# Designed miniproteins, single chains, part 58

Each design is a single chain, and the fold is of that chain. pLDDT is the mean over its residues in the fold that is shown.

## One batch from the design tools (miniprotein)

Design m2006
Fold by ESMFold2-Fast:
Structure m2006 (fold): chain A 94 residues (1-94)
Amino acid sequence: MQAIQELLQQLQAELAARAARLQAEWDATYPSMNPEEQKRFELRLAIESGRLYKEALERLAEAFRDVDPERARKLEEKARELEERIRELEEQLK
């Protein structure tokens, strides 16, 4: 399980770094945005976060296929659910 633990740590670090950048952008710009810009920013944040999480689930599913195929299927199912949610958010952004 060491390879999966290393992947989890890498993904957590990548997500944390991206979250910190988005939070800094939020703090710097969001309060001065008009309501339409704020809604677009919130949607963009949700879409980007969803995409990162989906990618993490897909990478974990791949890693689990050789170790725990049942867990891999659950991760793949969650990734599909996120893909649908991301699509819904992208439609709202238009």
Scores: mean pLDDT 78

Design m2007
Fold by ESMFold2-Fast:
Structure m2007 (fold): chain A 93 residues (1-93)
Amino acid sequence: EFEEYREKVRPKVWEIYELFKNKDFEGLEKLAEKYKDVDPNLAKTAEAMLREYKILTDPEYAKELGYTDEDIEKMKANTDARFAALEARRAAA
């Protein structure tokens, strides 16, 4: 339905995933700020990735939010599987 949006936004979503994959926390924060007024949905995606990264890298923050060590390990596994699936889709395209 929104092909123009898809074509313009898809490369930016990949940029967010690359930053997360490289553990570029500062880069993700800058992208969220940059797109906040231009593309609020993309900014929300970057903010969600930032929150996930904080949970994965800051044990005290994760515990404060009620995440257990088991929850964190599950999030790591799900994140790795998600990136593997996305990389496979890119390679196939």
Scores: mean pLDDT 69

Design m2008
Fold by ESMFold2-Fast:
Structure m2008 (fold): chain A 86 residues (1-86)
Amino acid sequence: MITSLSLEGEKLPNGQTKVTATVTAEQPSPLLLVLYSVDSGKILAERRFSNATTATLEVVVPEGETVGDIAADLASGDVLTKTLKT
């Protein structure tokens, strides 16, 4: 079961934004994290984690990009989503 999902942006000196997704589960779980561009529909990063209580995924995007995040616990079927406009 997922207990939290955070999606945070840090503006870089070059005008790009570093976007960090962090998911937390109450117990070790098979987690999926996906970061995607809302504007283009393109997957920016995707990673599976085996038996994790915390997982992090990070991308750097140009200024003004809207980033979507999907976090899933593949054992429980829990899904959380967040969106961040950079």
Scores: mean pLDDT 85

Design m2009
Fold by ESMFold2-Fast:
Structure m2009 (fold): chain A 76 residues (1-76)
Amino acid sequence: MIDDEEVEYALILMTIAAGVANGDVKGAVERAIELASKLKNKELQLKVLETARDIARQSGDEEGVKLAEEAIEKAK
């Protein structure tokens, strides 16, 4: 059910938070984009990708920003 995707979404956000806390922002952003592609719910997929883009942008990861923006366009 859709509720299972909400759980996956929460786990992805926790994975991003753990990566950021460990100083591996680039790895966290790349992993978030990969995991978002497996979500069936398009709205949740977009939320993950937007979160990854915003984190990459704040951290100066230009490659991560580009990858997240490309993934957002494909998800629309």
Scores: mean pLDDT 78

Design m2010
Fold by ESMFold2-Fast:
Structure m2010 (fold): chain A 68 residues (1-68)
Amino acid sequence: SLAELEELIRRALEEMRTLSPEEAQRLAGELFEEAHRILATLSPEERARADRLLDEFAARFDELLASL
């Protein structure tokens, strides 16, 4: 569900705060893999929202890497 994706992203961002750059990149990869499976189960409207959530996550991830 969309709520599962939101929780997954929230958890990943919290965990990445304590990780090395290499570990954070690994976690991001795992998140995108799991997110892809969730996206397959969503309605078109939910998918549009999920795509925005993933874009926001990618932007935050880039900011995190730039700060390291």
Scores: mean pLDDT 79

Design m2011
Fold by ESMFold2-Fast:
Structure m2011 (fold): chain A 86 residues (1-86)
Amino acid sequence: AQKKILEEGRKELHEAEGEAVAAGREAYTRSGDVEVARRVLEESLKRIEEVAKKTAEQTGSEEVRKEGEKLVEEARQAREEAVRAL
C-alpha cells in the first residue's frame, strides 16, 4: 500500500515539475514578458513543494518529502540557468 502511494506521489511530482516548466514557457509565449514567465514558474514551484509536504503528511513518508524537496531545488537551479540565458 505505502509503496504504491510513494510511486504515485513521485509520478505526480514529476508531472507537476514538467507542467511548471511548460506553464512558464507558455506564459512567455503569450505575454512576451520574461518577468511574467518567471512569476508563473515560481508559483508552480511553490505548488510542487506544497504537494510534496501534504503527501508526506498524509502517508507519513519522509522519502516522498525528501524527493519533493530535491525536485524543487533542481527545478530552482534549472530556472536560474534559464533566466540567465535570457
Scores: mean pLDDT 68

Design m2012
Fold by ESMFold2-Fast:
Structure m2012 (fold): chain A 100 residues (1-100)
Amino acid sequence: ALSEKQVEHYERILDEVIEVTKDNPEVVKLAEEAREAIERAKSGDIKAIEEAVDKLIDLTNEVQRLAQETGDKRLLQMAIQTGALATTMAALLVSQKIEE
C-alpha cells in the first residue's frame, strides 16, 4: 500500500507539473488524470494502482516529447520526476501481486 507521505509527495510533483505546463492544456489534462488515479490508488486496489502507473507513463511520454521539441530543461526534469514516480508505483504493484 502507498504511505500517506508517498501520496503527498506524488501529488506535489503533479501539482508542480501542472504549474510548469499551464500553457499546454493537453499536458495539464494528463497530469490531472494522473493525480486522480493516484488518489484512487490510495485504496491499495491493484486495478487503481495499474491505472495510476498507466497515467503516469502517458504523462511522462508527453512531457518528454515537449522537452525535446522546446529544449526546456525544466520539462526534462519534470519528465524524469514523473518517470521515477511511474517506476516506484510499478514496483509497489509487483510487490502487492507477489503477496497474493
Scores: mean pLDDT 81

Design m2013
Fold by ESMFold2-Fast:
Structure m2013 (fold): chain A 81 residues (1-81)
Amino acid sequence: MLSEDQKKVKEILEKHKSELIQMVQQALSDNPQATPELKDALRVIVVSGLLSSVLPAEEHIELMNKLSREELNEFVDEITS
């Protein structure tokens, strides 16, 4: 089962699915030769940017510290697939 922090992040990403898809596509189109590692980093940057636009800075920083890059990439893949 997802933690409360994981549920909160997933809910925000799902509410902003269209923005998430566009931001990910933009980041990848700007970096067409990106390695898999850079693509994963770009997805995390997009998630961080989206969360910072909807959450106070304090909550944004706390959530980013509680979730791994792997968990964030998994949510992006699930929501954008």
Scores: mean pLDDT 80

Design m2014
Fold by ESMFold2-Fast:
Structure m2014 (fold): chain A 96 residues (1-96)
Amino acid sequence: MRARELFERLKELLEAEEIDEEEFRELLKEIAALSKEEKRELAELLLEEGKKGNKKFLELAGEIYGRLVLEDPSDEEARKKAIEIAKELEKKEPEP
């Protein structure tokens, strides 16, 4: 599926020390063009990687779920996931 292809491209980009802003912007446009189901699949893949400790993946997962909520405010799953991610990002404040 296209979501997995975009996930692999995002993984390469976000794991680099320096992010190419132009390429990242182009990937965001491709994400915006995905179907609702493909966005959900991509967001789940990003969330799983983000929970392993990479804040950049977690932030992107939150953005995609937030977009899903904006497109369909009745999407309870996307809303719950967006809130969960926001709380996780807050917990990542350096107080280990």
Scores: mean pLDDT 75

Design m2015
Fold by ESMFold2-Fast:
Structure m2015 (fold): chain A 109 residues (1-109)
Amino acid sequence: ELEALEERAAREVAASLPAEHRERAYEIALRLARLEHRLREALAAGEPASPELEALRREYLAAAEELGRLLVEELGVPREEVLEALRRRAELLEDEEAAARYRAELEAL
């Protein structure tokens, strides 16, 4: 029941936000969970760098950035904490370019 697990994870993320933003947070978190599953499958299969894998990484990080902006704007989470989380995620996805970009943004703070 992969869909049920993804929906549950998205609900947990959304529950941390004020009620008026939970639906938007849920949608972003659900998209993120689905992309994460696809990325983990590709990485576990030992897929080399491909346009498909690169597109999945970009989609995942874009969704993560969208959720991060919501956390900063609605919960007042420090931008530094969001950038650190994005950097760690980029490292786990072996996206060295994205990790370097987030590190540069952290240094600019």
Scores: mean pLDDT 76

Design m2016
Fold by ESMFold2-Fast:
Structure m2016 (fold): chain A 70 residues (1-70)
Amino acid sequence: LPILELPEEEQQRILEALARLEREKGLKNVTLDDLAKELGISRATLRRYISSVYDLYVLPLVLAVRRVFP
C-alpha cells in the first residue's frame, strides 16, 4: 500500500487529521478534499498515497502490530 511508504511520523499526522475530521463531520461526510485541506496539501498529492479515506484504516492495524512485534 503506497501509504505505508511514508515515514511513520507522516502516517501518524495523516491519522490525526482524519481523527479530527471524523469528530467534526462524522466518518460518512469526510472526503479526500477535506483531508487534503486539513493536511495543507493538494488532493493530487494525497491521491498518490491513498485512493479513499478508508485506506487509512490499514495504518492503525500496522502500527498496533509493530508495537506488539518490534
Scores: mean pLDDT 72

Design m2017
Fold by ESMFold2-Fast:
Structure m2017 (fold): chain A 70 residues (1-70)
Amino acid sequence: MMTLEQQLQQWLDEMRDAPPELQAELQEAVDELMALYNDKEFMSTREGAARITGLAVRIIGLVVEGQLLL
């Protein structure tokens, strides 16, 4: 199983040829997800779990959109 960092890096690599605005949105979402993921206290809360889930869904949506534009 890939680590979260490896999975996110793979998606960023796949999006290199996507429009710059999608790359920027993906990078922003990835940066926010990684910041929250490294806050282990917040990650143990319901709020942290919900926030991470929302960001993961957003990242997947951006990757799918970018793949359709490639």
Scores: mean pLDDT 77

Design m2018
Fold by ESMFold2-Fast:
Parts: sequence; C-alpha cells; structure tokens
Structure m2018 (fold): chain A 62 residues (1-62)
Amino acid sequence: SEENENLILEYIKSNGALSVREVAERVGVSPQTVSNLAGEVMRGEPKTETGKRLLERYKKLP
C-alpha cells in the first residue's frame, strides 16, 4: 500500500534513526524484507515491482 511504501521511504530517509524492526512491524513484513527493499532503493537496483515504485518515489524526495 502507499502508506507502507511511505514508511519504507521514511526508514531510508532516516539514515538509521528509525528501527528496521519497528518499520517491519508497522508494515506487516519481515525486517529482512524492509532491509532488502531499502538496499534496492539506495543502490538504484530494484529487483521487484515494489522496489521499482519505491526508487521512483525516492528520486523525488527533497
């Protein structure tokens, strides 16, 4: 969902200020899933449809 995507983008933008476990709990996925998606976005190498959408949104962040 868009809300879940926003939480993952906030996690990436936080530069480690937000806990991956807290974000994963709120999104309803494993911590590994959040870490993988964040890594895909930060490297610019999306492997999933969700990763591609997150990367495009991340590029537009201030």
Scores: mean pLDDT 80

Design m2019
Fold by ESMFold2-Fast:
Structure m2019 (fold): chain A 100 residues (1-100)
Amino acid sequence: SKEEEAKELIEKAIEVVDKAFEALKADPNTSPVTLFLLTVVRSELYFAKKIADKNVELAIRMAITAVEVALDLMREHPDQFSEELIKEMEEILKKLKELA
């Protein structure tokens, strides 16, 4: 179902954000603001997943916005993120937009 597909994509996005957070947290030069923004993105994705069964359209829109913010942050730190991780998040965004 659309709800199940949305939840799976959101869960994959959370996994990518968690990997990004751990990579940035390990770097002492990472701005506290960047880490805070990733925690906000993670919280928004978690909330989107929770509401997907009640309002899948809103959940998808929230997830798209959160993933776009995460991608912008990852692209601003090219030395800290692999091209593979960025491509994975881009594919998640593409699939979320196809569900919207």
Scores: mean pLDDT 84

Design m2020
Fold by ESMFold2-Fast:
Structure m2020 (fold): chain A 90 residues (1-90)
Amino acid sequence: MAKEELEEAERLLKEFKRYYERAAKGEEVPLEEAPEEIQKLLLEFNRRVYEEGKKVAEKGLEPVEQVVKEIEESTFGELEEKKKEAEELL
């Protein structure tokens, strides 16, 4: 069971990175073709970018690109933490 959870966490992280990289390159990524869990992660990422971007625009502070990078690092960090938690169950 723990091994299956680790494999699932690794697969989820790999798939998220694949879809994210395609979108970052400006490729049209149909969300409906992505697994539901990946769709939720991409939507949450976009929501965080929008909310932080709105704050920056209202205050005229910091480049939007820096905020996007911070959200990207946080999102990948959460996926890596999920993988680590699965590894600790082994």
Scores: mean pLDDT 68

Design m2021
Fold by ESMFold2-Fast:
Structure m2021 (fold): chain A 71 residues (1-71)
Amino acid sequence: MLEEAKKEVLELMKQLDSVSSLNPQVVRETVPPIVSEVLLGVGYLLDGDEKKALEYYKRAAELIREAIKKS
């Protein structure tokens, strides 16, 4: 599940990167919350808290999907 969540976030980030080159306004509104959730996910993963890391990666994926839809 955590490995699947990491893969989903990577796939979604690649999609968002493609979109962000076309719509800078969406990037300004959505990227800071996404970065915050991803960094917290990484932080908890390094601390060994896989359950919290998974929750933050899931939230990041939801925010990235939302950003792509607004693009």
Scores: mean pLDDT 75

Design m2022
Fold by ESMFold2-Fast:
Structure m2022 (fold): chain A 92 residues (1-92)
Amino acid sequence: MEAELERFREAVERLAAVLPPEEAEAVRALGEELAEAIRAGDFRRAAVLATALALLGVAAAIAEKDPARQEAINEATLEMLRAAEAAMEARE
């Protein structure tokens, strides 16, 4: 569980690193809320927060005009979602 939460936090930071500063701060804030929801075993709240994070990543990728940056955002968003799922499964 803690190892999966650590990987999730690393994935959130990788996503934040490829985003503009305002979107990066939003991703970090939502990521921390998601980590706390997973720790609490609140899977309903975790699912809502994971969806919000995924939508933010998708929106940023759609708005990005550089194809290489768009790909980086998409990859980081998918990695973050996989890490969140792994952390939720470890909490079961």
Scores: mean pLDDT 83

Design m2023
Fold by ESMFold2-Fast:
Structure m2023 (fold): chain A 74 residues (1-74)
Amino acid sequence: MEEEKRKALKEIRDLIEEMVAKGEDRSTIFRKAAEKARELGLDEIAQLFEEASNGNDEAVAKIARLIKELKEEE
């Protein structure tokens, strides 16, 4: 179960990195990340991305920490 969650989070991170590389705006990136998280069954993470898309700075900070932790878990 932990391995599946880690794999799902990596898929979301890779999607975000691809959209950033393409020059997508912040709101669009977070909205699409929320959709992907929901597809993967990560409802709490999807809600954080939806809140970040609406300009919630606390949600943005939580997402940044999540991505950083995932990058350190190589």
Scores: mean pLDDT 76

Design m2024
Fold by ESMFold2-Fast:
Structure m2024 (fold): chain A 70 residues (1-70)
Amino acid sequence: SLLEQARRAEQEARRLGEQYRRLGEQLAQLVADPSASQADIDRVAAQAEEALRRGLALKQEAAALRAQAA
């Protein structure tokens, strides 16, 4: 059903939001570390950006699915 699809998308978006939060904490620690490599900082920043992008897309999809089910 559309509502079941929306619920699954919302659940995945919540997991990506939690991943984004943890990656943000890791990035802050790397930026504060004078021995951290720029490559490691860039890698974690890219992972955080991807998690945010995917999470937002899933939230939008879930909202559209719920609107269709109404």
Scores: mean pLDDT 89

Design m2025
Fold by ESMFold2-Fast:
Structure m2025 (fold): chain A 75 residues (1-75)
Amino acid sequence: GFTINIYADGEFIGKTSKLSEAEKKLKELAKEKRNVKIELKTDDPEVLMRLMDIISEVVKENPDVKITLTFEKQT
């Protein structure tokens, strides 16, 4: 299982357990030129790798965007 919290410019945007929903929100916020913070809580390293791939794609499409990822291992 995993949980993703998304923030933009210090404001809480939403919480999801779906990578597709996180991708959609990240692309929206990046297009609006907002600074994004993502908090991932998981015990599954595959989820972390998939989220990093999504972030990489968003940054390539939006080179001026700043994205910060915080990872916490779920115990």
Scores: mean pLDDT 84

Design m2026
Fold by ESMFold2-Fast:
Structure m2026 (fold): chain A 62 residues (1-62)
Amino acid sequence: RVEELLREVEELRARLAAAAEKVDLDKLTQRSLAEALGISPATLRALQRRLEALLRELREAL
């Protein structure tokens, strides 16, 4: 379970890192991040919420 959660967190982190490389950090917005990832802002928000939930579950599992 913990190993599976860590893999999910790493996958989401890698996608966010790739998007961040294409976005000016001084102008970081959900819209610009979503455009860099090729997804909608609503999808990005859902992914961010999922990541927060996974981190919470990981903390509770440890």
Scores: mean pLDDT 65

Design m2027
Fold by ESMFold2-Fast:
Structure m2027 (fold): chain A 58 residues (1-58)
Amino acid sequence: GMSAEEEARGRRAAEGAARAAEASGGDPQVTYLAGMEAFRRTGSGTLGAGRGAARGAA
């Protein structure tokens, strides 16, 4: 499990990635959800969220 603070950090990273995806013509919702799922699985903070978000955008 992750702490509430670590989850909040992952959420903000996923939100940032979703916003960037929207700006570049990607799907922000898919990117956000993929980022959050990757963060939850890896527990590795913003790195996990960023990788999942990139996969969701593709």
Scores: mean pLDDT 64

Design m2028
Fold by ESMFold2-Fast:
Structure m2028 (fold): chain A 62 residues (1-62)
Amino acid sequence: SREDLLEATRAYLEKDYEKAAELLGTSPEELKAANWSREEVLALTARELGLSVEEVRRLLEG
């Protein structure tokens, strides 16, 4: 869901790979290996949700 993806994005940015992996249905090892930057993660989330990076950033702030 949108909420799960946003929470997974927040968890990944906080380096909580266990929580992010659980929400995304993957492994913490896979997420660590991807080695995405903050901007790359925001861009991936924006693409998946059909939003701009700025909109995703705003949603993560509340």
Scores: mean pLDDT 83

Design m2029
Fold by ESMFold2-Fast:
Structure m2029 (fold): chain A 59 residues (1-59)
Amino acid sequence: LSPEEQARLAEEARRKARELGAEDAEVSVDANGRVVVEVPGEAPLEAQLALAEYTAALN
């Protein structure tokens, strides 16, 4: 993927993390489009599970 496509996917994933209640999540996207979301341990369990499912669906 281009750097622009990686940035777009990262921005979409950050927006999703905020919607799910994990506003401080760190998002990275590799050149193959693999999205990784690192959720702080203080985030609600429900938000952590929802983001794990979201990330699995993207990869």
Scores: mean pLDDT 73

Design m2030
Fold by ESMFold2-Fast:
Structure m2030 (fold): chain A 86 residues (1-86)
Amino acid sequence: MKEKVEKLAEIMYRIAKELGVEVDYDLVLKEAEALGKQRDIDKLIAEYERLYDIVEKWNAGEPLSFDEEIDLSMARMLASTLQIAN
């Protein structure tokens, strides 16, 4: 469990960082731990890995589909929530 929570936190932290949003890693880790207690951690990791891929694609200047633009908006909402942090 702990290793998966740390993996989720790392993905969430990287999403915020790639979007240029400053977040505290310790607060991200607490949020990842809380999410992992409420939801399936493996599904959360897969969902956030997909969001991270879309953020990387956006940062690389690659064109996004309409569905990917929606996913990017979700990634930005995550980063904003983490910035307000606990």
Scores: mean pLDDT 81

Design m2031
Fold by ESMFold2-Fast:
Structure m2031 (fold): chain A 72 residues (1-72)
Amino acid sequence: SIEELREQILSILLEDGASREVAEKLAEEITQAVRAKDINTALKIIQEAVKKGIISEQAAMRISTLVNEAVL
């Protein structure tokens, strides 16, 4: 479900060292894009977070995998 996806993304972000506030905001933004069936926007949000140093490349790969699986 979309709520399970949000919780999985949140868990990955917290494990990666993001603050709760940042993790909740990113998880919501990514999940909203997936809910809208806009996977390209979801992946763009993830890539911008890496570029800004907000998340690691490892966390980005894990989240991107979950996002891609959500459209199958």
Scores: mean pLDDT 86

Design m2032
Fold by ESMFold2-Fast:
Structure m2032 (fold): chain A 74 residues (1-74)
Amino acid sequence: SLEAAIEQLIADGKEVAKKAGREDLIPAIEEAARRLGEALLAGAPEEEIRALAEELEALLDEAVAAAKAKGVKL
């Protein structure tokens, strides 16, 4: 399901942030994920869902970039 896929993406993103030494990103990832989940459940407009998804994606990309820069295995 979409919910299960999002939960897994968030869990993976938090682990990547932790391995990258960017635990500061974890609360931001959790908040962005919560806002996206609430918007999806509320049937928010496509543009709002897209903007929230882009915010979450940017945080996940930052965690991955930090992990790669640190030489962490993903």
Scores: mean pLDDT 83

Design m2033
Fold by ESMFold2-Fast:
Structure m2033 (fold): chain A 80 residues (1-80)
Amino acid sequence: SLAEGAREVAKLLDEALKNLDDPKKAKELAEKAAELATKTFGPDSGVAQSARLAAESLEKGDVEKAREQLRTAREMARAL
């Protein structure tokens, strides 16, 4: 269900936020969240876009930008 998918996406985003001290792990979790969000809400959804941007920020070493993007994606997923 969409509600189950939203909860799982939010969980992955929360785990990514908790692992920002390990950017490689945080990136892997953000990528999994983006993939699940794409399947659940579509590739153009705010959740999927914000999660993808967070993974890109982590790849570039911008942890602060990634934190805000992950928070935004998590808030959107929890609002669904």
Scores: mean pLDDT 87

Design m2034
Fold by ESMFold2-Fast:
Structure m2034 (fold): chain A 76 residues (1-76)
Amino acid sequence: MDEKVRELNRQISDLATEKKWRARPTGTRTVSAEEAYEELVEGLRNAKLDKPFSVASEVRQPDGTVEYMLTELERV
């Protein structure tokens, strides 16, 4: 799952850069890898349609588990 999240996040980040979207500091929501994957699948579709979307950043918890923070992007 983590590899799929990373690949989708890379595709979204590349597309966001191309379309000149920036990270918006409007709070973060911590989600599981599965939830991050679903959000990023929707985000890639939304990015292609010029709709608002989020990117994920990986967070390692003290117990060694990996969670993801979702950050909204806005156009600049």
Scores: mean pLDDT 74

Design m2035
Fold by ESMFold2-Fast:
Parts: C-alpha cells; sequence; structure tokens
Structure m2035 (fold): chain A 90 residues (1-90)
C-alpha cells in the first residue's frame, strides 16, 4: 500500500513537473503564447501535484504512527525483561 501510494505520487509529481517545464519552454520559444493559458496550465499541474502529495502524506503518516507505536511496545517489553532479571538477582 505505501509503495503504491509512493509510486503514484512520484508519477504524478513527474507529470506535473514535465507539464510545468513544457509550458515554460513554450513561453520561452513562443512569446505569442497566451500567458493566461500558460499560467492556468501551470496552476492545474501544481494543484494535481499538491493533491498527490497530500494523499502520500496521509498514507505515510499512518505508517509512521504504526511504526512508532510498535517501537514503543518493543522498548517497553525490553524494559520489563530487564526489571525482572534485576529483581531475581537480588
Amino acid sequence: EADEAARRYIEAAREAGRTIREVEEELRRNPETSREEAERRIEEARERRRRALEEFREVNREGVERVLRESEEAVREVKEAVERVSERNE
């Protein structure tokens, strides 16, 4: 799941970046290109990238929280084991 979301985000980000670059190159080569049309396409590409990033952040946040919870449980188990050994050796 995380890999799928990451892959989708990377693809969406690359496509958005390519669209922005193409529009910038078109503006550079053709001064007659509508600035308003170019700005609109750039804005749409940025919005698409932002949406993909937001989805990736949501999936990643849940994954990070899960890993943190599991790590805390593992640390707690180790601490309990150490305390038990200390008590028995008195």
Scores: mean pLDDT 66

Design m2036
Fold by ESMFold2-Fast:
Structure m2036 (fold): chain A 88 residues (1-88)
Amino acid sequence: MDEYLKRIDELEARLEELKARLDAIRSKLSPREYITLLTFLITAGGELVVARRMVKSGKDPSLVQGNIDAAQHLIDLVDRMLDDIEAR
């Protein structure tokens, strides 16, 4: 279970980096783009909260992994979107 907590901590750190990047490029974003990216980051954060609670409650590792994978997917999606916007 320590491996899951470490992975969650790493994803939470990456999520905070993406939030900082989003704030830094705010002037390059339309209101719609900003809301979309912010929603993905909030959703990823929620998945990590659920994953951390599951680890602490001794839930099935496959369920924990599912929430981690969902957060990872959203974080990777936002990272790609920010790279595309920063290249404008």
Scores: mean pLDDT 85

Design m2037
Fold by ESMFold2-Fast:
Structure m2037 (fold): chain A 80 residues (1-80)
Amino acid sequence: MSPEERAEAFLDQMVTASRAQRAQLLRQYAAWRQAAFEARNGPLSPAQRARLDALDAAQIADALAHWDELVAEVRAYRAA
């Protein structure tokens, strides 16, 4: 699957996700991005992984706090 195809699938999943599914969806996408990065660039060091995990956790928390705004942006993008 191309990065573009995976990103488009993720945006579609965001629009349809129930509240209970949101955190898991974000974690699955973050894990996919990390795996895709390692596939292209080789394995992350433990220090790099810890830093990315902390950044991913912060981004997930922010996305969950602003979920309705993000969904509105996705819907606007799809409508264009």
Scores: mean pLDDT 81

Design m2038
Fold by ESMFold2-Fast:
Structure m2038 (fold): chain A 75 residues (1-75)
Amino acid sequence: MEEERKRKEEEELLKIALEALDRLAQKMQQLSPSERLRLLAKMYYAQADEFEEKGYTLAAKKLREKAKELEEKLK
């Protein structure tokens, strides 16, 4: 039960974080594509660190994977 509840909380928090980061990406239209991707990657890592501190390790891992995908686009 506790693990199931934690999974649901992580999924909900991850969804909120992804939506917030998408909105920030849209507001950063003034930046070059490379600058925007770099800033977004940093923000994904920062959010992942917050989730890890709170014990949401699965959500943190998914956010780090998203940050890595953004970094790959910079290559």
Scores: mean pLDDT 78

Design m2039
Fold by ESMFold2-Fast:
Structure m2039 (fold): chain A 80 residues (1-80)
Amino acid sequence: MKGAEDAAERIIKAAEEGDSEGAEKLAEEFRKMGIESGGDPEELEKKAEEFKKKSREGDLEGAREAAEKMRDIVIEALEK
């Protein structure tokens, strides 16, 4: 479970499969985990909201980009 990459892949997959409920919940959990790991709360919140917005609107490319940015922020924080 301690994989920022695993978490990002899960939210991306949920969005691609049209599981908006699961995607939103997983994105919220990922954001909170990232903040606790020392990630930038403002950037994580911004990217989580962009992910949810893009997923709801069917912009899967935008959703994927937001999820990948969240992953990168968390990885950077964990590797400090």
Scores: mean pLDDT 79

Design m2040
Fold by ESMFold2-Fast:
Structure m2040 (fold): chain A 53 residues (1-53)
Amino acid sequence: SQQELQQAAQDAKDLRDRLQDILNKQKSTGYTSGIVESMLLAADRQYQELSKQ
C-alpha cells in the first residue's frame, strides 16, 4: 500500500539521518568508517527511490 511505502521511506530517512550524525562525529575525531559511509549512501538512495512514490 502507499502507507507502507511512506513508512518505508520514513524509516530509510531516519536511518540516513542517524548514519550522517555518526559520520559527522567520526569526522570530528579524525576517523571515518567506510562501512558507515556505504550504509549512509544506501539508505539515502532507498529514501530517494521510495519518496518518488
Scores: mean pLDDT 81

Design m2041
Fold by ESMFold2-Fast:
Structure m2041 (fold): chain A 85 residues (1-85)
Amino acid sequence: KVEEVLELLEEALRNIDNPKKAKELFQKALELVSELIRENPDNERLKALEAALRQGIKQVEQGNLETARSIAESGITLAKQLLKE
């Protein structure tokens, strides 16, 4: 559910300075978003969220934690918008 994606992204943001945990949380959120896209293939916000999460994982892997933080914040905003649908 979108609520679970939001919770995972909020936890990732809290743990951004722990790259291993942040990456695991982004990956779990990405798995759920991929499921939601399969069920809702025309939802452009879900596609935007998927792209953001893939970039978040990449930035954490590269040690660019400030960019990963910004991506988590953007993902939280998108997830909140999806919850209003």
Scores: mean pLDDT 85

